# Designed miniproteins, single chains, continued (5): the designs that were tried, part 98

Each design is a single chain, and the fold is of that chain. pLDDT is the mean over its residues in the fold that is shown.

## One batch from the design tools (miniprotein)

Design m19399
Fold by ESMFold2-Fast:
Structure m19399 (fold): chain A 85 residues (1-85)
Amino acid sequence: SPEDLREVQVLLDALEDHVRGRAPVEEVRLVIDLLVDLVRRTNDPELKQLAIEGLERVLELARRLGAPEETLRVIEEGLERLRRV
């Protein structure tokens, strides 16, 4: 739905803000959990694709900004979880 697409974008924007602001890894993990749960509950292939592409961009941003290894790992695990939905 348009509301679910908007929610995915809000969560992806929050992840970018957390990565840019060097938020604790626990905050990054919570947003990823919400994103994965949303995709899993809706079972919508378009939402899954948007979430994967968005999280891949967040991962690339995190790498460019030199985020901690734990943060990179949490994002990579989130991508694996999304791909398995």
Scores: mean pLDDT 89

Design m19400
Fold by ESMFold2-Fast:
Structure m19400 (fold): chain A 82 residues (1-82)
Amino acid sequence: MSEVRVEVRSNTPLTDEQKRLVAEVQRLLAERNPLPSGTVVIELPEDATPEAIQAYLEALVASLRDDVEKATRLLEEAKKIQ
């Protein structure tokens, strides 16, 4: 299991919902990356609004879910030829 940690650096404190999205990003990165890995740091601009942070984290979660689903599909196809 990969040891990926996600840290968000922002001038605005994260909401509980945004913290849950960060936890989901960490979970999806651990699922996607089978190799031992370090900390992933997400650095947000000083002018980032709470709405921009929310949209960014939601987009990142969606992108990682698509990557995981694609990888799972490829693994299932590979198993069919074994």
Scores: mean pLDDT 67

Design m19401
Fold by ESMFold2-Fast:
Structure m19401 (fold): chain A 69 residues (1-69)
Amino acid sequence: GPPAPPDVPELSDEQRKALNERASKAALETAKKDIEAGDYETAQTNLDAARRFGADEKEIKELEEKIKK
């Protein structure tokens, strides 16, 4: 099977949730900056990443509408 490093601390559900929340928020924030810069392709990539981390789909759709317009 794939190697598991023995010294990596096991993340609790709360820690995993916090990491996913921070990752999705960072991706959304980066996407907003990309939209402001007119970099719509990079913004879409960051929105896709945010969706993968469990970001609010309503917020993602609002930003995608800004890209599409």
Scores: mean pLDDT 76

Design m19402
Fold by ESMFold2-Fast:
Structure m19402 (fold): chain A 91 residues (1-91)
Amino acid sequence: SEAEKYFEKGKKLFEEGKYEEALKYYAKALHHTSKDDPRLPEIIRNAAEAAVKLIPVLGEEKASEFTVETLGPELHSLVPELSKAVAEVLA
């Protein structure tokens, strides 16, 4: 599936330390993932981990802004779940 291809590319970019690019590919994966897909929580968690990696570079406010912008308006319904995952990564 396209979701799977984008998710795998995101994971490779994350492993390479390319966190902004990883987040963009995780967003692409989320665009191709239904709300009932069992992979959705895993993709959200990986996106949250990439967003957290941006905090030391951008600061918390700019990292949050970049994450929301990268998701785009169609995925704004996932922002609460992603914010919860970010909090869990930071705990």
Scores: mean pLDDT 85

Design m19403
Fold by ESMFold2-Fast:
Structure m19403 (fold): chain A 94 residues (1-94)
Amino acid sequence: MSEEEKEKAIEVVEEVVREMVERIRAGEPLPSVEELTARVEELGRKAGLSDELIRVAIRTALLIRRELEENPEMPEEEALRYARKFTRTLIEAS
């Protein structure tokens, strides 16, 4: 995988994390696992990600969804830091 492809995967995860944080701040429920999975697949395909990178992005987004569910007061900056860290870790583990 190129560094460009890795950065695109990180950007996809960051975008869905921003969307989740905005929903929490608006007093809206987090997206369901199915909704989040579909959104990551949509953004990943638009970004030209491989199926492997889309799977990594889905796994990372679901991990961060759980963290936000446990800590809804988490700052957006911290949630984005988790997005970058977990996406990189899962890519390197794949």
Scores: mean pLDDT 84

Design m19404
Fold by ESMFold2-Fast:
Structure m19404 (fold): chain A 62 residues (1-62)
Amino acid sequence: MPIKYKATSDIVARTPEELSIKKGDIITVTVDPSSIWNEAEVDGKKGKIPRMALKDALEEVE
């Protein structure tokens, strides 16, 4: 299920499959608790983010 998050810090992509995120961006994440990588979309760009970023760098938006 896709959930919206606001970035609380920058996240820099290290590989072409990863998504670069800036503090203040609104990101839509398809949460998969069985994977260490989740699919995300910001500003029309799609990519993967580490699941750990949901706890460390993202805040859920109502």
Scores: mean pLDDT 77

Design m19405
Fold by ESMFold2-Fast:
Structure m19405 (fold): chain A 78 residues (1-78)
Amino acid sequence: AFVPEEEKAKILASVKEGDTVVIEGVGTGALAAEIVKAHPKVKVIGTDRSGVVLEAAGPALAPLSDEERARISLEQRE
């Protein structure tokens, strides 16, 4: 799913250091990548019903550091 830039900015502003953010319908992980880049101590758990969409997450996560990628968990869920 595409997250509008305005909505992305609101979410990034609401997240606090040390938080664990759960995103249902995470899609390709673009929002998860932006959250970990903006907040160095935040963990993200992303879920999606589509394994195919989760497989497409590579490009969104590739620009991240090893530390930032380690803070993202992507899981297929109904």
Scores: mean pLDDT 72

Design m19406
Fold by ESMFold2-Fast:
Structure m19406 (fold): chain A 82 residues (1-82)
Amino acid sequence: MKQALLDEIVDLVMGSLDTILAVRGETLSDAERAALRAQIRDEVEATYAENGASVEELEAWLAQARALLANTREREEAALAL
């Protein structure tokens, strides 16, 4: 359960990065993408481990992250709208 939530957070961060890179016409190599994903996962896990975060707290942060990502997408769509 905890690993699945961490993976969801990492996926959200990586998805946001992919969108930004695509807009810029840039791509990460598979090796660079894997290394960055691992680094983000380690940082997120360490942060929540230090704070003694419960599953409930992690779910609340995930909900906030999703809302922020949705707002970012809306702004990107507005900027790309002809």
Scores: mean pLDDT 68

Design m19407
Fold by ESMFold2-Fast:
Structure m19407 (fold): chain A 66 residues (1-66)
Amino acid sequence: SGLQAGMSVYGAYLDALNKNLSDDERVQAIIDALRSRGVDTGPVEEAVANGASLGDVLNTALETAL
């Protein structure tokens, strides 16, 4: 379900934050969470390519997952 996919994305983001990973690694954790749930990563990858902030990348991922 979209709720479970969104929870997986946010959980991966929080885990990366707690491990003090770089912004690039936090973005990769978000993308990996989307892939693990079978969600299209295209919107997030486009946001990253356009220089979106980490917050905007997270918001795009959550909108795509939900």
Scores: mean pLDDT 84

Design m19408
Fold by ESMFold2-Fast:
Structure m19408 (fold): chain A 70 residues (1-70)
Amino acid sequence: DEELLAAAESLSEEDRRVIEEAVEESKRLVEAGAPLKEALEAGYELALRRLRDPRGRALVEAALAQARAA
């Protein structure tokens, strides 16, 4: 999450907000008792549906692949 947010600094404000909202959603899911891996996957998939910038999409796709591999 922290690495994703840091990389998102190079993106537009809109894409940064989408990624921040996805991270917050993942944290809510973890607080509700979801496993971290599933919470991260859900948040990243939501971000991918909202992101329009190819740069932002590629960054989130890489993070999602890492979450799935873990």
Scores: mean pLDDT 76

Design m19409
Fold by ESMFold2-Fast:
Structure m19409 (fold): chain A 70 residues (1-70)
Amino acid sequence: PGVPEEDPSYVPDEEQRRRIRELEERAYEAGVRDARRFGIEDPEELERFGERAAAATRHNALSRLRQAAG
């Protein structure tokens, strides 16, 4: 039960998915740090900022991998 693949034209392999997960984790941490820097203290708001940063990073990583593969 992972994130479902929406685009069948490109499917990342297990190693690529692992690397993307690492990038997502780093982006989450950076997003939370940035939100805290701007004075956000609500844990739910901080989590939302982290999740948005991770999602954007995943999208960009997948786009780059697809471009490199094509």
Scores: mean pLDDT 76

Design m19410
Fold by ESMFold2-Fast:
Structure m19410 (fold): chain A 68 residues (1-68)
Amino acid sequence: MDLAATTLALLNALQAEGKFADRDALIAQLVALQDPATGTSILPDQQDAAVQIVVAAYAANGLALPAA
């Protein structure tokens, strides 16, 4: 799964539906998994957790995961 593209698609869908609180919560959860020294990269040991968060957010909003 392209985590970045999949996350961006979800954020755009939440914004289009006016679900700004859900969008901001998703961003906050993913930021918490980033390397605090860089602030940009998901920690290698947290990549699976980031994938699970995105998958759960898609399911919670009734959206299908994009292919690949």
Scores: mean pLDDT 71

Design m19411
Fold by ESMFold2-Fast:
Structure m19411 (fold): chain A 81 residues (1-81)
Amino acid sequence: SPSQQQQGQQQVRRSRSLVRQAERWLDMYPDDQGLRQQVVDRLRRQRDTLRQMRPQMTPQQQRQADRVLDRMDRVIDRGQS
């Protein structure tokens, strides 16, 4: 439905923005354990939301979501180190 497609696009955009922000925070504050934990927790929640929405997305949106999910996983891994 148009509503599902719009929601899917919004979740992809939100996830992309959050990943970009998370990368910048980890670059600016690499030794802040509290910030790293907060960033990881926030990314995990958004990752779960995006994964839940993925089956309802168009094939193009699913490909976009997959790229963002891969990037999220890398940033989560970095934040846990």
Scores: mean pLDDT 86

Design m19412
Fold by ESMFold2-Fast:
Structure m19412 (fold): chain A 58 residues (1-58)
Amino acid sequence: SKEVIHTEVVINLLRIARETTEYLIQTSPRVDKQALEADRQQLQQDIAELEQQRKALS
């Protein structure tokens, strides 16, 4: 269904954002690593919640 496809796209975009944030934490000396780590943790939580919602729709 369109709703399942939409949720899958959003999950994939959040995973990309999480991986990019993790890369910046590891490789960049100029970023606020504390703020980025908080963002990474929030993204991981949002991904987990959406994955549970996707399973309920399947």
Scores: mean pLDDT 80

Design m19413
Fold by ESMFold2-Fast:
Structure m19413 (fold): chain A 72 residues (1-72)
Amino acid sequence: RIAELLREAAEALEAGDLEAAQALVDEFVALARTLSPERQQALLRALAEANAQGKTPVETLRLAAERVAALE
């Protein structure tokens, strides 16, 4: 599911696998583009809130996964 991609990306990034993290983020973006404009707007808000709260890229992706999961 869409939130799982962000969680897996955070785990890959924490492990230092930048290529795997990027591939998972790209898959998240591709899947998000198939959603309605209303769902896309909700995802953008969740990502913005995670970005404002996160102290590191890994933290930001984990917070994004949690917020996106709450929308599912």
Scores: mean pLDDT 82

Design m19414
Fold by ESMFold2-Fast:
Structure m19414 (fold): chain A 59 residues (1-59)
Amino acid sequence: MEEQEAYEKVLRAIEEVAKMRPKPKLSPESVAFTLNVPLEIARKALEDAEKRGLVELVE
C-alpha cells in the first residue's frame, strides 16, 4: 500500500537524522512537507520513533 511506503520513507529519514543528533526534535508538519508524504503518515512514524527513543516529537 502507498501508505506503508510513505511510512517506511519517513522512518528511514528519522533514523538517519537520529544517527547525527542525539534525540532530534522533529515536527510532523516539517517532515511531511520535506518528504512530500501525508501529514498523518509522518505523525504516525514520528510517534512510533518517539516510543523507540529515537526522536522528540514537537507540535
Scores: mean pLDDT 79

Design m19415
Fold by ESMFold2-Fast:
Structure m19415 (fold): chain A 76 residues (1-76)
Amino acid sequence: MVHVLSDEEAERLRRALIEELGLPEEVAERIVAMLKQGVPVSVIAAELGLPEGTARRIAEVARRLGIPLVDERLFE
């Protein structure tokens, strides 16, 4: 199932990634854009050169904000 982020969900997630994880604005924007396309967080992290620990933190932040992501493999 692919969850399409609303503009409000995308903006909230982008801000949380910058504020809680210290990601650069460009990186946070790109992560959110790819998530809106249904790309798994682990794939996004690999393409942007981020460690898998960062991908897991992104998914945990999204879960706390009530935003479902399509990457269940990070929680196996």
Scores: mean pLDDT 74

Design m19416
Fold by ESMFold2-Fast:
Structure m19416 (fold): chain A 80 residues (1-80)
Amino acid sequence: MIEIEVTLPEGLSEEDKRRVEEIKNKIFEKYKPKIEAALAAGDNDALMRLISEFLKEFFDEVRKELGLDVARKIKVKINI
């Protein structure tokens, strides 16, 4: 099962934490079927590309909604 673990900066409000989770879930649902297809095919190149594209969209959206300082302090770990 594909799992995305997001570590948020200390001092972030509960509202902002919820917003980050909503952004993560929305973008992940877009990429999930493509990532699952790459995993089923054993296509590691496609898998790494899709992970990179997901991370880029996620951080771009967080920057737009919550600002650059918040986006820079977020850590994302993807377990496959």
Scores: mean pLDDT 82

Design m19417
Fold by ESMFold2-Fast:
Structure m19417 (fold): chain A 62 residues (1-62)
Amino acid sequence: GISDTDLSDIISDEAKRRGLDPSDPLDALKVAVDMIKDGDTSLFTDEEITKIETLATLSGLL
């Protein structure tokens, strides 16, 4: 994956572009899930993908 700072900036920018609130952790999680589903997995490690999918499932986003 990329650094936490760089990943946060990418997710924040994509959330803003989609009209979501980047300061809302659920909106940030929705963006990350959508990016993974769209095949933008190169921004994440396999461990980060598993963690995002787990958090999304627990949050009712999957």
Scores: mean pLDDT 72

Design m19418
Fold by ESMFold2-Fast:
Structure m19418 (fold): chain A 124 residues (1-124)
Amino acid sequence: SAARAQAEADRRLVEEYRQNKALGETMGAEVVELAEQSFEAGKEKIEQIKKLMEEDPEAGSLALSQAAQALSQAAAQSTPEQAAQFNQLKQMVQDALGEEGQAVLAEAEARAAAARASVAAYEA
């Protein structure tokens, strides 16, 4: 049926979003791990994620968003000197994400939420 086909498509969309978010969380954590070794290593990883954003705007934007969150958490648990470095990298991530990246994130989240609601309605 059309309803079954739509539910299967929506389940795939939800799964793809979940996988992209999980990859973003992994990449965000890697930014922090590299930044703990050197500021330049953290910066280089952010540049790699920026390149991903050009090739896959959703995956790259999710990874930048997760990197900003991970850097904020790391800064809160760090010495003042290390926190300053993490906050500087966070600013670079936020600048890279920009208004366009924020719009991509909002659209992806809304699309995933609509897909989840569609699946729930079909299974009810």
Scores: mean pLDDT 87

Design m19419
Fold by ESMFold2-Fast:
Structure m19419 (fold): chain A 81 residues (1-81)
Amino acid sequence: SSEELDKIVINSEVLKKDVTVSRLILAAIMLYNMGDKEGALALYEDIVKKLPDNKAIQFIVGEFYSRLGYKELAEKYFKKS
């Protein structure tokens, strides 16, 4: 699936230590705009697991959950940002 391919690309970049927050965000936004909201969320979660110390990604995942109405999950990620 496109989600699996995007995750493979993200994993490759993480392993090569050539990951940019903007590129990861764009991939998730593309999935969201294609109507795959669950895929976008799954990609954000996967990115967070691979970049746990990246405060910008933690904040963006929090914003995403907040917009979907998952307030408790949003607060968890905002505390890590």
Scores: mean pLDDT 66

Design m19420
Fold by ESMFold2-Fast:
Formats: C-alpha cells, sequence, structure tokens
Structure m19420 (fold): chain A 68 residues (1-68)
C-alpha cells in the first residue's frame, strides 16, 4: 500500500506542484515515513513511466486538449 501512496504523492508533487524529482523524493519520504533512498526510487519510477507512456496525467491532458 505505501508504494501506491508514494507514487500518487510523487506524481502530484512533480506534475501538479512542479517540484524537482529530488524535492519530490524528500517530501514523499517525510510524508510517508520511508527512507529517502526508497522515495528516490519511487520518484524515478514515476518519472520514467510518465516518459514511457508519452501521455500526461488527466489534469495535464486536459491542458493539451485545449489546443484542439
Amino acid sequence: MKKQQARRLASKLIYVDGLSPEEAAKKVAEELGIPLSTAKKIVSQVVKEGEELQSLPPEQQAALGRQR
């Protein structure tokens, strides 16, 4: 369960709040009480998955749709 919560928080911090991966990892570690190294791995996975999907989260997909 903590992994999913960390992924959701990391995604929000990076893509909604515009934080760097390093800052997002620190926030995730603090909020969920996990080691910073673990938070960094989760943040890296979220960033990599975002790149692989070639698609933004729903909030940012809406912004792209406005260009139609």
Scores: mean pLDDT 69

Design m19421
Fold by ESMFold2-Fast:
Structure m19421 (fold): chain A 85 residues (1-85)
Amino acid sequence: EVKILSVEEAEQLLEEAKEAKEILLKKIKEGKVDKEDLEGVEKQLEAVERQLKLYKELGVDPKVIERLEEVKKLLEEVIKEMKKA
């Protein structure tokens, strides 16, 4: 069962990713980030990368793909900051 996101669902996912980034960046500054936080973000990135590959192959709405690429970039930024800490 493959669920294809609507543009509205993809926009909601992007907003949730932005909020999660702010929370994780605050945890990094407070020294509260652990290995489980890093592993969780890395698993989310892998899932988004797999979803993007599938959606591009299926010719899904370019707006949905664009929002998912923005989510990927946010997750990559968070992982980079966590690895610096």
Scores: mean pLDDT 82

Design m19422
Fold by ESMFold2-Fast:
Structure m19422 (fold): chain A 76 residues (1-76)
Amino acid sequence: MEKAEEAFEKLLPEVERIAREAAQKYPNDISKAVKEARERIEQLVSQLDLTPAEKRRVLRALTLHAARIITELVNK
């Protein structure tokens, strides 16, 4: 539990950067931007020393956070 929360918080700045880069690359295609961001986040999460269940939770939370940033940037 604590490790998954620490991993989420530690990766937030990098995920926010990934989200901005994806939005910049696909300014008119939210689906493509989110897909690219998710693939990059999956690579980061795969390297963490967490259980498979914790990895799924962290990946879902980070992907949702990235999708929110992308949606906000693409619609402005």
Scores: mean pLDDT 82

Design m19423
Fold by ESMFold2-Fast:
Structure m19423 (fold): chain A 86 residues (1-86)
Amino acid sequence: SSSLVQQAQQLIQQAKQAIEQGDLAQALELLGQAIDLAEQAGRPKSLLEEILKVVMELIRKAKDKQLILQAIGQALRVIGLLLDSE
């Protein structure tokens, strides 16, 4: 659905802004919601690749071990979905 893709893209942009502001926990929550929408939209590869890039940027900036582990979990989820995408 184009609507689901558009909503996921909006969440990705909000997550990028949250990362720039240092709110990594909020960014991770927004990225998790974007992954859910990407899955519902039929796992569009370009969208999943953009989400993965943003999750990796979050991991690079994160200093909290628990947050890093949660972000790695989301990165692995995206990789799994990418293996099943077009």
Scores: mean pLDDT 88

Design m19424
Fold by ESMFold2-Fast:
Structure m19424 (fold): chain A 89 residues (1-89)
Amino acid sequence: MEKIEEEFEKALESGIAVLKNSTELIPQLRELLANTEDEKERELLTLQIKLLEAAKAGDEEAIAKAEKELKEHLRKLVEEALKKEKELE
């Protein structure tokens, strides 16, 4: 039986791999960032753009750093969602 944490990590790595191949979305993500006032959404968009720009440049060190920052941010969002779910029980 796979642990929830292991399945979540696998899903994150898969999602990040797909995102790295979507460098064509950079202009759309920048436009969305310019039009959003939500700080949490702005942070997420900024991290996604940073990863895509690093991937487009082929900078392995920048990609690794951006992946780490994005994974950490996504983990925090999931932890907050789970905390809210537990408060409703």
Scores: mean pLDDT 76

Design m19425
Fold by ESMFold2-Fast:
Structure m19425 (fold): chain A 102 residues (1-102)
Amino acid sequence: MMRRTIKIYDKNGNLLLEVTLGEGESLDGDVEDWVLNSNGVRIEQVFERGDLRVRVEAVTEGGEEVVVRVEVVKDGRREVREAKSMEEAGEWFREFMERVEK
């Protein structure tokens, strides 16, 4: 099953928090509120399943998350795409998986 690792970095690239979540788990509400109320904080989410790795980068601005980049790696193949939401990133990831699992 897919594992999700969330890493939160400051504007200088220093790691502030790293959490690994199972399916259906979410960040603690206090942590989520802190992140959303911080400007310039970079959030990196990595989804892993076997040899598949999906990396999503977002930066906080004005109390909201802005998704900036999605990178997918499987068997040394790499695709990068801009995503405007986690939903869009998830749809693209699903399409990618359907193509490579044939």
Scores: mean pLDDT 67

Design m19426
Fold by ESMFold2-Fast:
Structure m19426 (fold): chain A 100 residues (1-100)
Amino acid sequence: KLEQLIKETEIELERFLELARKYDPERARELEELYREFQDLYEKGDYEGAIETLRRIIELGRETHLELMKEGKLSPVEAAALTVSISSLYFNRRLLEKLV
């Protein structure tokens, strides 16, 4: 279950990054660096460090989402997809905190 939850988290992060790269490449690059940090920490067995990095990803992701919504560049479908990805990441982080 933990392994599956990590895989789901990675999928949601990649979905978010696709939209971020399109509309805000600077923020996408920051998120990609944090994502690599998350993967590295998880692979090393530093689960607390990985979860803390995921918190940072969610916070920066939420900020990016709000900025993109204000700019009005997202289609309604893209805005909905971005909202779902952020919500999924938040939910998965809460579950990961309970499992490790």
Scores: mean pLDDT 78

Design m19427
Fold by ESMFold2-Fast:
Structure m19427 (fold): chain A 62 residues (1-62)
Amino acid sequence: AEATVNAAIARLNALPTPTEAAALAKQIGIHELRELLAQGASPEEIEAVADRAEAAIRALNA
C-alpha cells in the first residue's frame, strides 16, 4: 500500500495546477491518499481515490 500511495501522490504532483481551485484539489487529494495509507486501505481504494482526484484537478483546469 505504501508504494501504491507514493505512486499516486507522485501522479497527482505531476499534474499542472494553474488555478487556485486545482491546486487546492491536489492538496485535498494528496491528504486523502495519506489518510488511506494510515488506514491500511487496499491498492484498489487508493487507485480509485487517485483517479477521482485527477479527474477533479483536470476539470478545474478546463
Scores: mean pLDDT 80

Design m19428
Fold by ESMFold2-Fast:
Structure m19428 (fold): chain A 74 residues (1-74)
Amino acid sequence: MDEIQRVVDEGIQRLQELTDNNAPISELVRVYNESVERIRELARRYDVPPQELQRALGQLHNAYMDAIEKIEAS
């Protein structure tokens, strides 16, 4: 469980750093997809309940959407 939250936190931090540096949207998409795959693999490995997986993916998705909006608004 803590491992999944760590991946979420790392993903959010990377998305924020990319946004702060006005990185291309393609780089945000890549980081988001890599983080989603890592979370899904950890959830399978640790037999994480679906509700916890959905919460983790939701947090990451919200951060990703915020990052896209900030870059597109710039």
Scores: mean pLDDT 83

Design m19429
Fold by ESMFold2-Fast:
Structure m19429 (fold): chain A 95 residues (1-95)
Amino acid sequence: SGWILDVQALAALSALIVEAERLGIEVTDEQVKKLNEMLRSMTDEEKEIFIEAMTVAEKNPELAGEFIRRLLEAVDNDNKEEMIKLAKEVVEKGK
């Protein structure tokens, strides 16, 4: 059901913010707003990839720092395609 996936995507965004704080990576209010808007514009398949990437990042702190920094750069550039590419790369590295 679509609303469950939306809730999971928001939970993944919250997990990203918590992990960024743990790693000493600053996340601005503008970046949070853009991330939320980009997540809302994602297809169900893209949302699932992002959720999986965050699950992998939480279990692999060595991957999390680079992933979050590059993801925030993609957000600053309004580059949703790069965000999905980065999420797919993290999922593959976690296999």
Scores: mean pLDDT 84

Design m19430
Fold by ESMFold2-Fast:
Structure m19430 (fold): chain A 90 residues (1-90)
Amino acid sequence: SLARRKEMIAKWRENRSLLTEEAKEYLELLEKDPEKFKEKVLKEIKETTDLSDEEAEAYAEAITRMAVEGLSAEEAQELAEKLLEEIKKK
């Protein structure tokens, strides 16, 4: 769920001093290197879901842009669907 991931990232930012090392690494990647954050999210999606490679790529980009640009979960979902449509046309 995109809403769940948005809430999780927001809680990481609010509770930075209480984060696990893994959560700190994700937050630092998001702030310093969004491309590496996207790659890490893509790997997680592929390992934990039955989504196709195309769907995983679209969702990883939408999650990264949601976190970086402050998009709502609904805006991120719409972006993921739009990106998936564009990938399928290739």
Scores: mean pLDDT 75

Design m19431
Fold by ESMFold2-Fast:
Structure m19431 (fold): chain A 73 residues (1-73)
Amino acid sequence: GLEFLIQQLERLKDEIREAKKKGDKKGLLETAKRAGMGDLVKEMLKQGKSLEEIGDELIKMLEEAIEDLKKQL
């Protein structure tokens, strides 16, 4: 159901936030890949974006997806 998808996205968001806080580039990249955002992260890295900037953008995208799903409840 939608509630299950929301919980999964919330967990991915928390994993990215934790990896960002710890400076865990490997953990952030692995979580982004699981979230289907691997190609986006690869492009951000080519643009010279920092781990913090990448983490913030991924969190924003996940928050927007969660909000859209919540509107369907």
Scores: mean pLDDT 83

Design m19432
Fold by ESMFold2-Fast:
Structure m19432 (fold): chain A 80 residues (1-80)
Amino acid sequence: GPTLDGAQGSAVLGKVRDGEIGVTDEAIDGAAALLLDLLKSNPTVDPSDILEGLKKGAKEDGNSNLADVGEAGLKKALSS
């Protein structure tokens, strides 16, 4: 299928945040695409700081699926 870009990844993560989708392969691929673009644009950023930000946002929104998708997506992006 078509490769997701960062903008498409952001749209998919919005659906996870809104509770429209859960921890799915599509959501993880969307998170990975967004995080990969972020890391390539900001190579001095520590990936652990991105993960902490995602976990804090998920806690504030009361949506643990965002944290799970973010963690899985970051692992996938770093494995690329």
Scores: mean pLDDT 73

Design m19433
Fold by ESMFold2-Fast:
Structure m19433 (fold): chain A 89 residues (1-89)
Amino acid sequence: SARVEELARRLAELAERLGEPVDVEEVKRLLEERLREVEARGGDGELALKALEYALRGREAELRGDLERAEELLEEARKLFEETVAKMK
């Protein structure tokens, strides 16, 4: 999906900033595979994507030195991931 493509691109950009460049197509494939696994186990794929978006924003804030904002965003990401996992069986 366009949303997965966007997230894969942003993840690759973040990885490059951290000194570990990754292939965007590989990241996209891994995201699509993980989403299928989440949905197959009864999880909410939309919730999982939101969790990842918050995690990305949190890491970006951390790299800018905005530690308070990073903490808020990463905590929200953690709550969303926990909610996703709680529905999986």
Scores: mean pLDDT 83

Design m19434
Fold by ESMFold2-Fast:
Structure m19434 (fold): chain A 85 residues (1-85)
Amino acid sequence: MKIIVTAVAESEDERAIATGTYTPGEPARLAVLRQRRGEGWELVDYRTLPPMSVEEVAEAVRQAALDAASPDAKITLTIERVEVP
């Protein structure tokens, strides 16, 4: 079983999307995309997190999105279960 955590942080002129994957006992993978007003999406962060709980992955993803966006950004966190081979 794999869980995908997505955090979207939005401000007036900037949007960031952070995505983390969780698999029990495995390092989590985190990627962050950012879009500024009038620009396309860019990859601004990509890192591997140590093995941790799904709640810790969710918090790391939330914080990464917030760090990539402006300090006044609004954040939405989504947690999804996906079936993977």
Scores: mean pLDDT 77

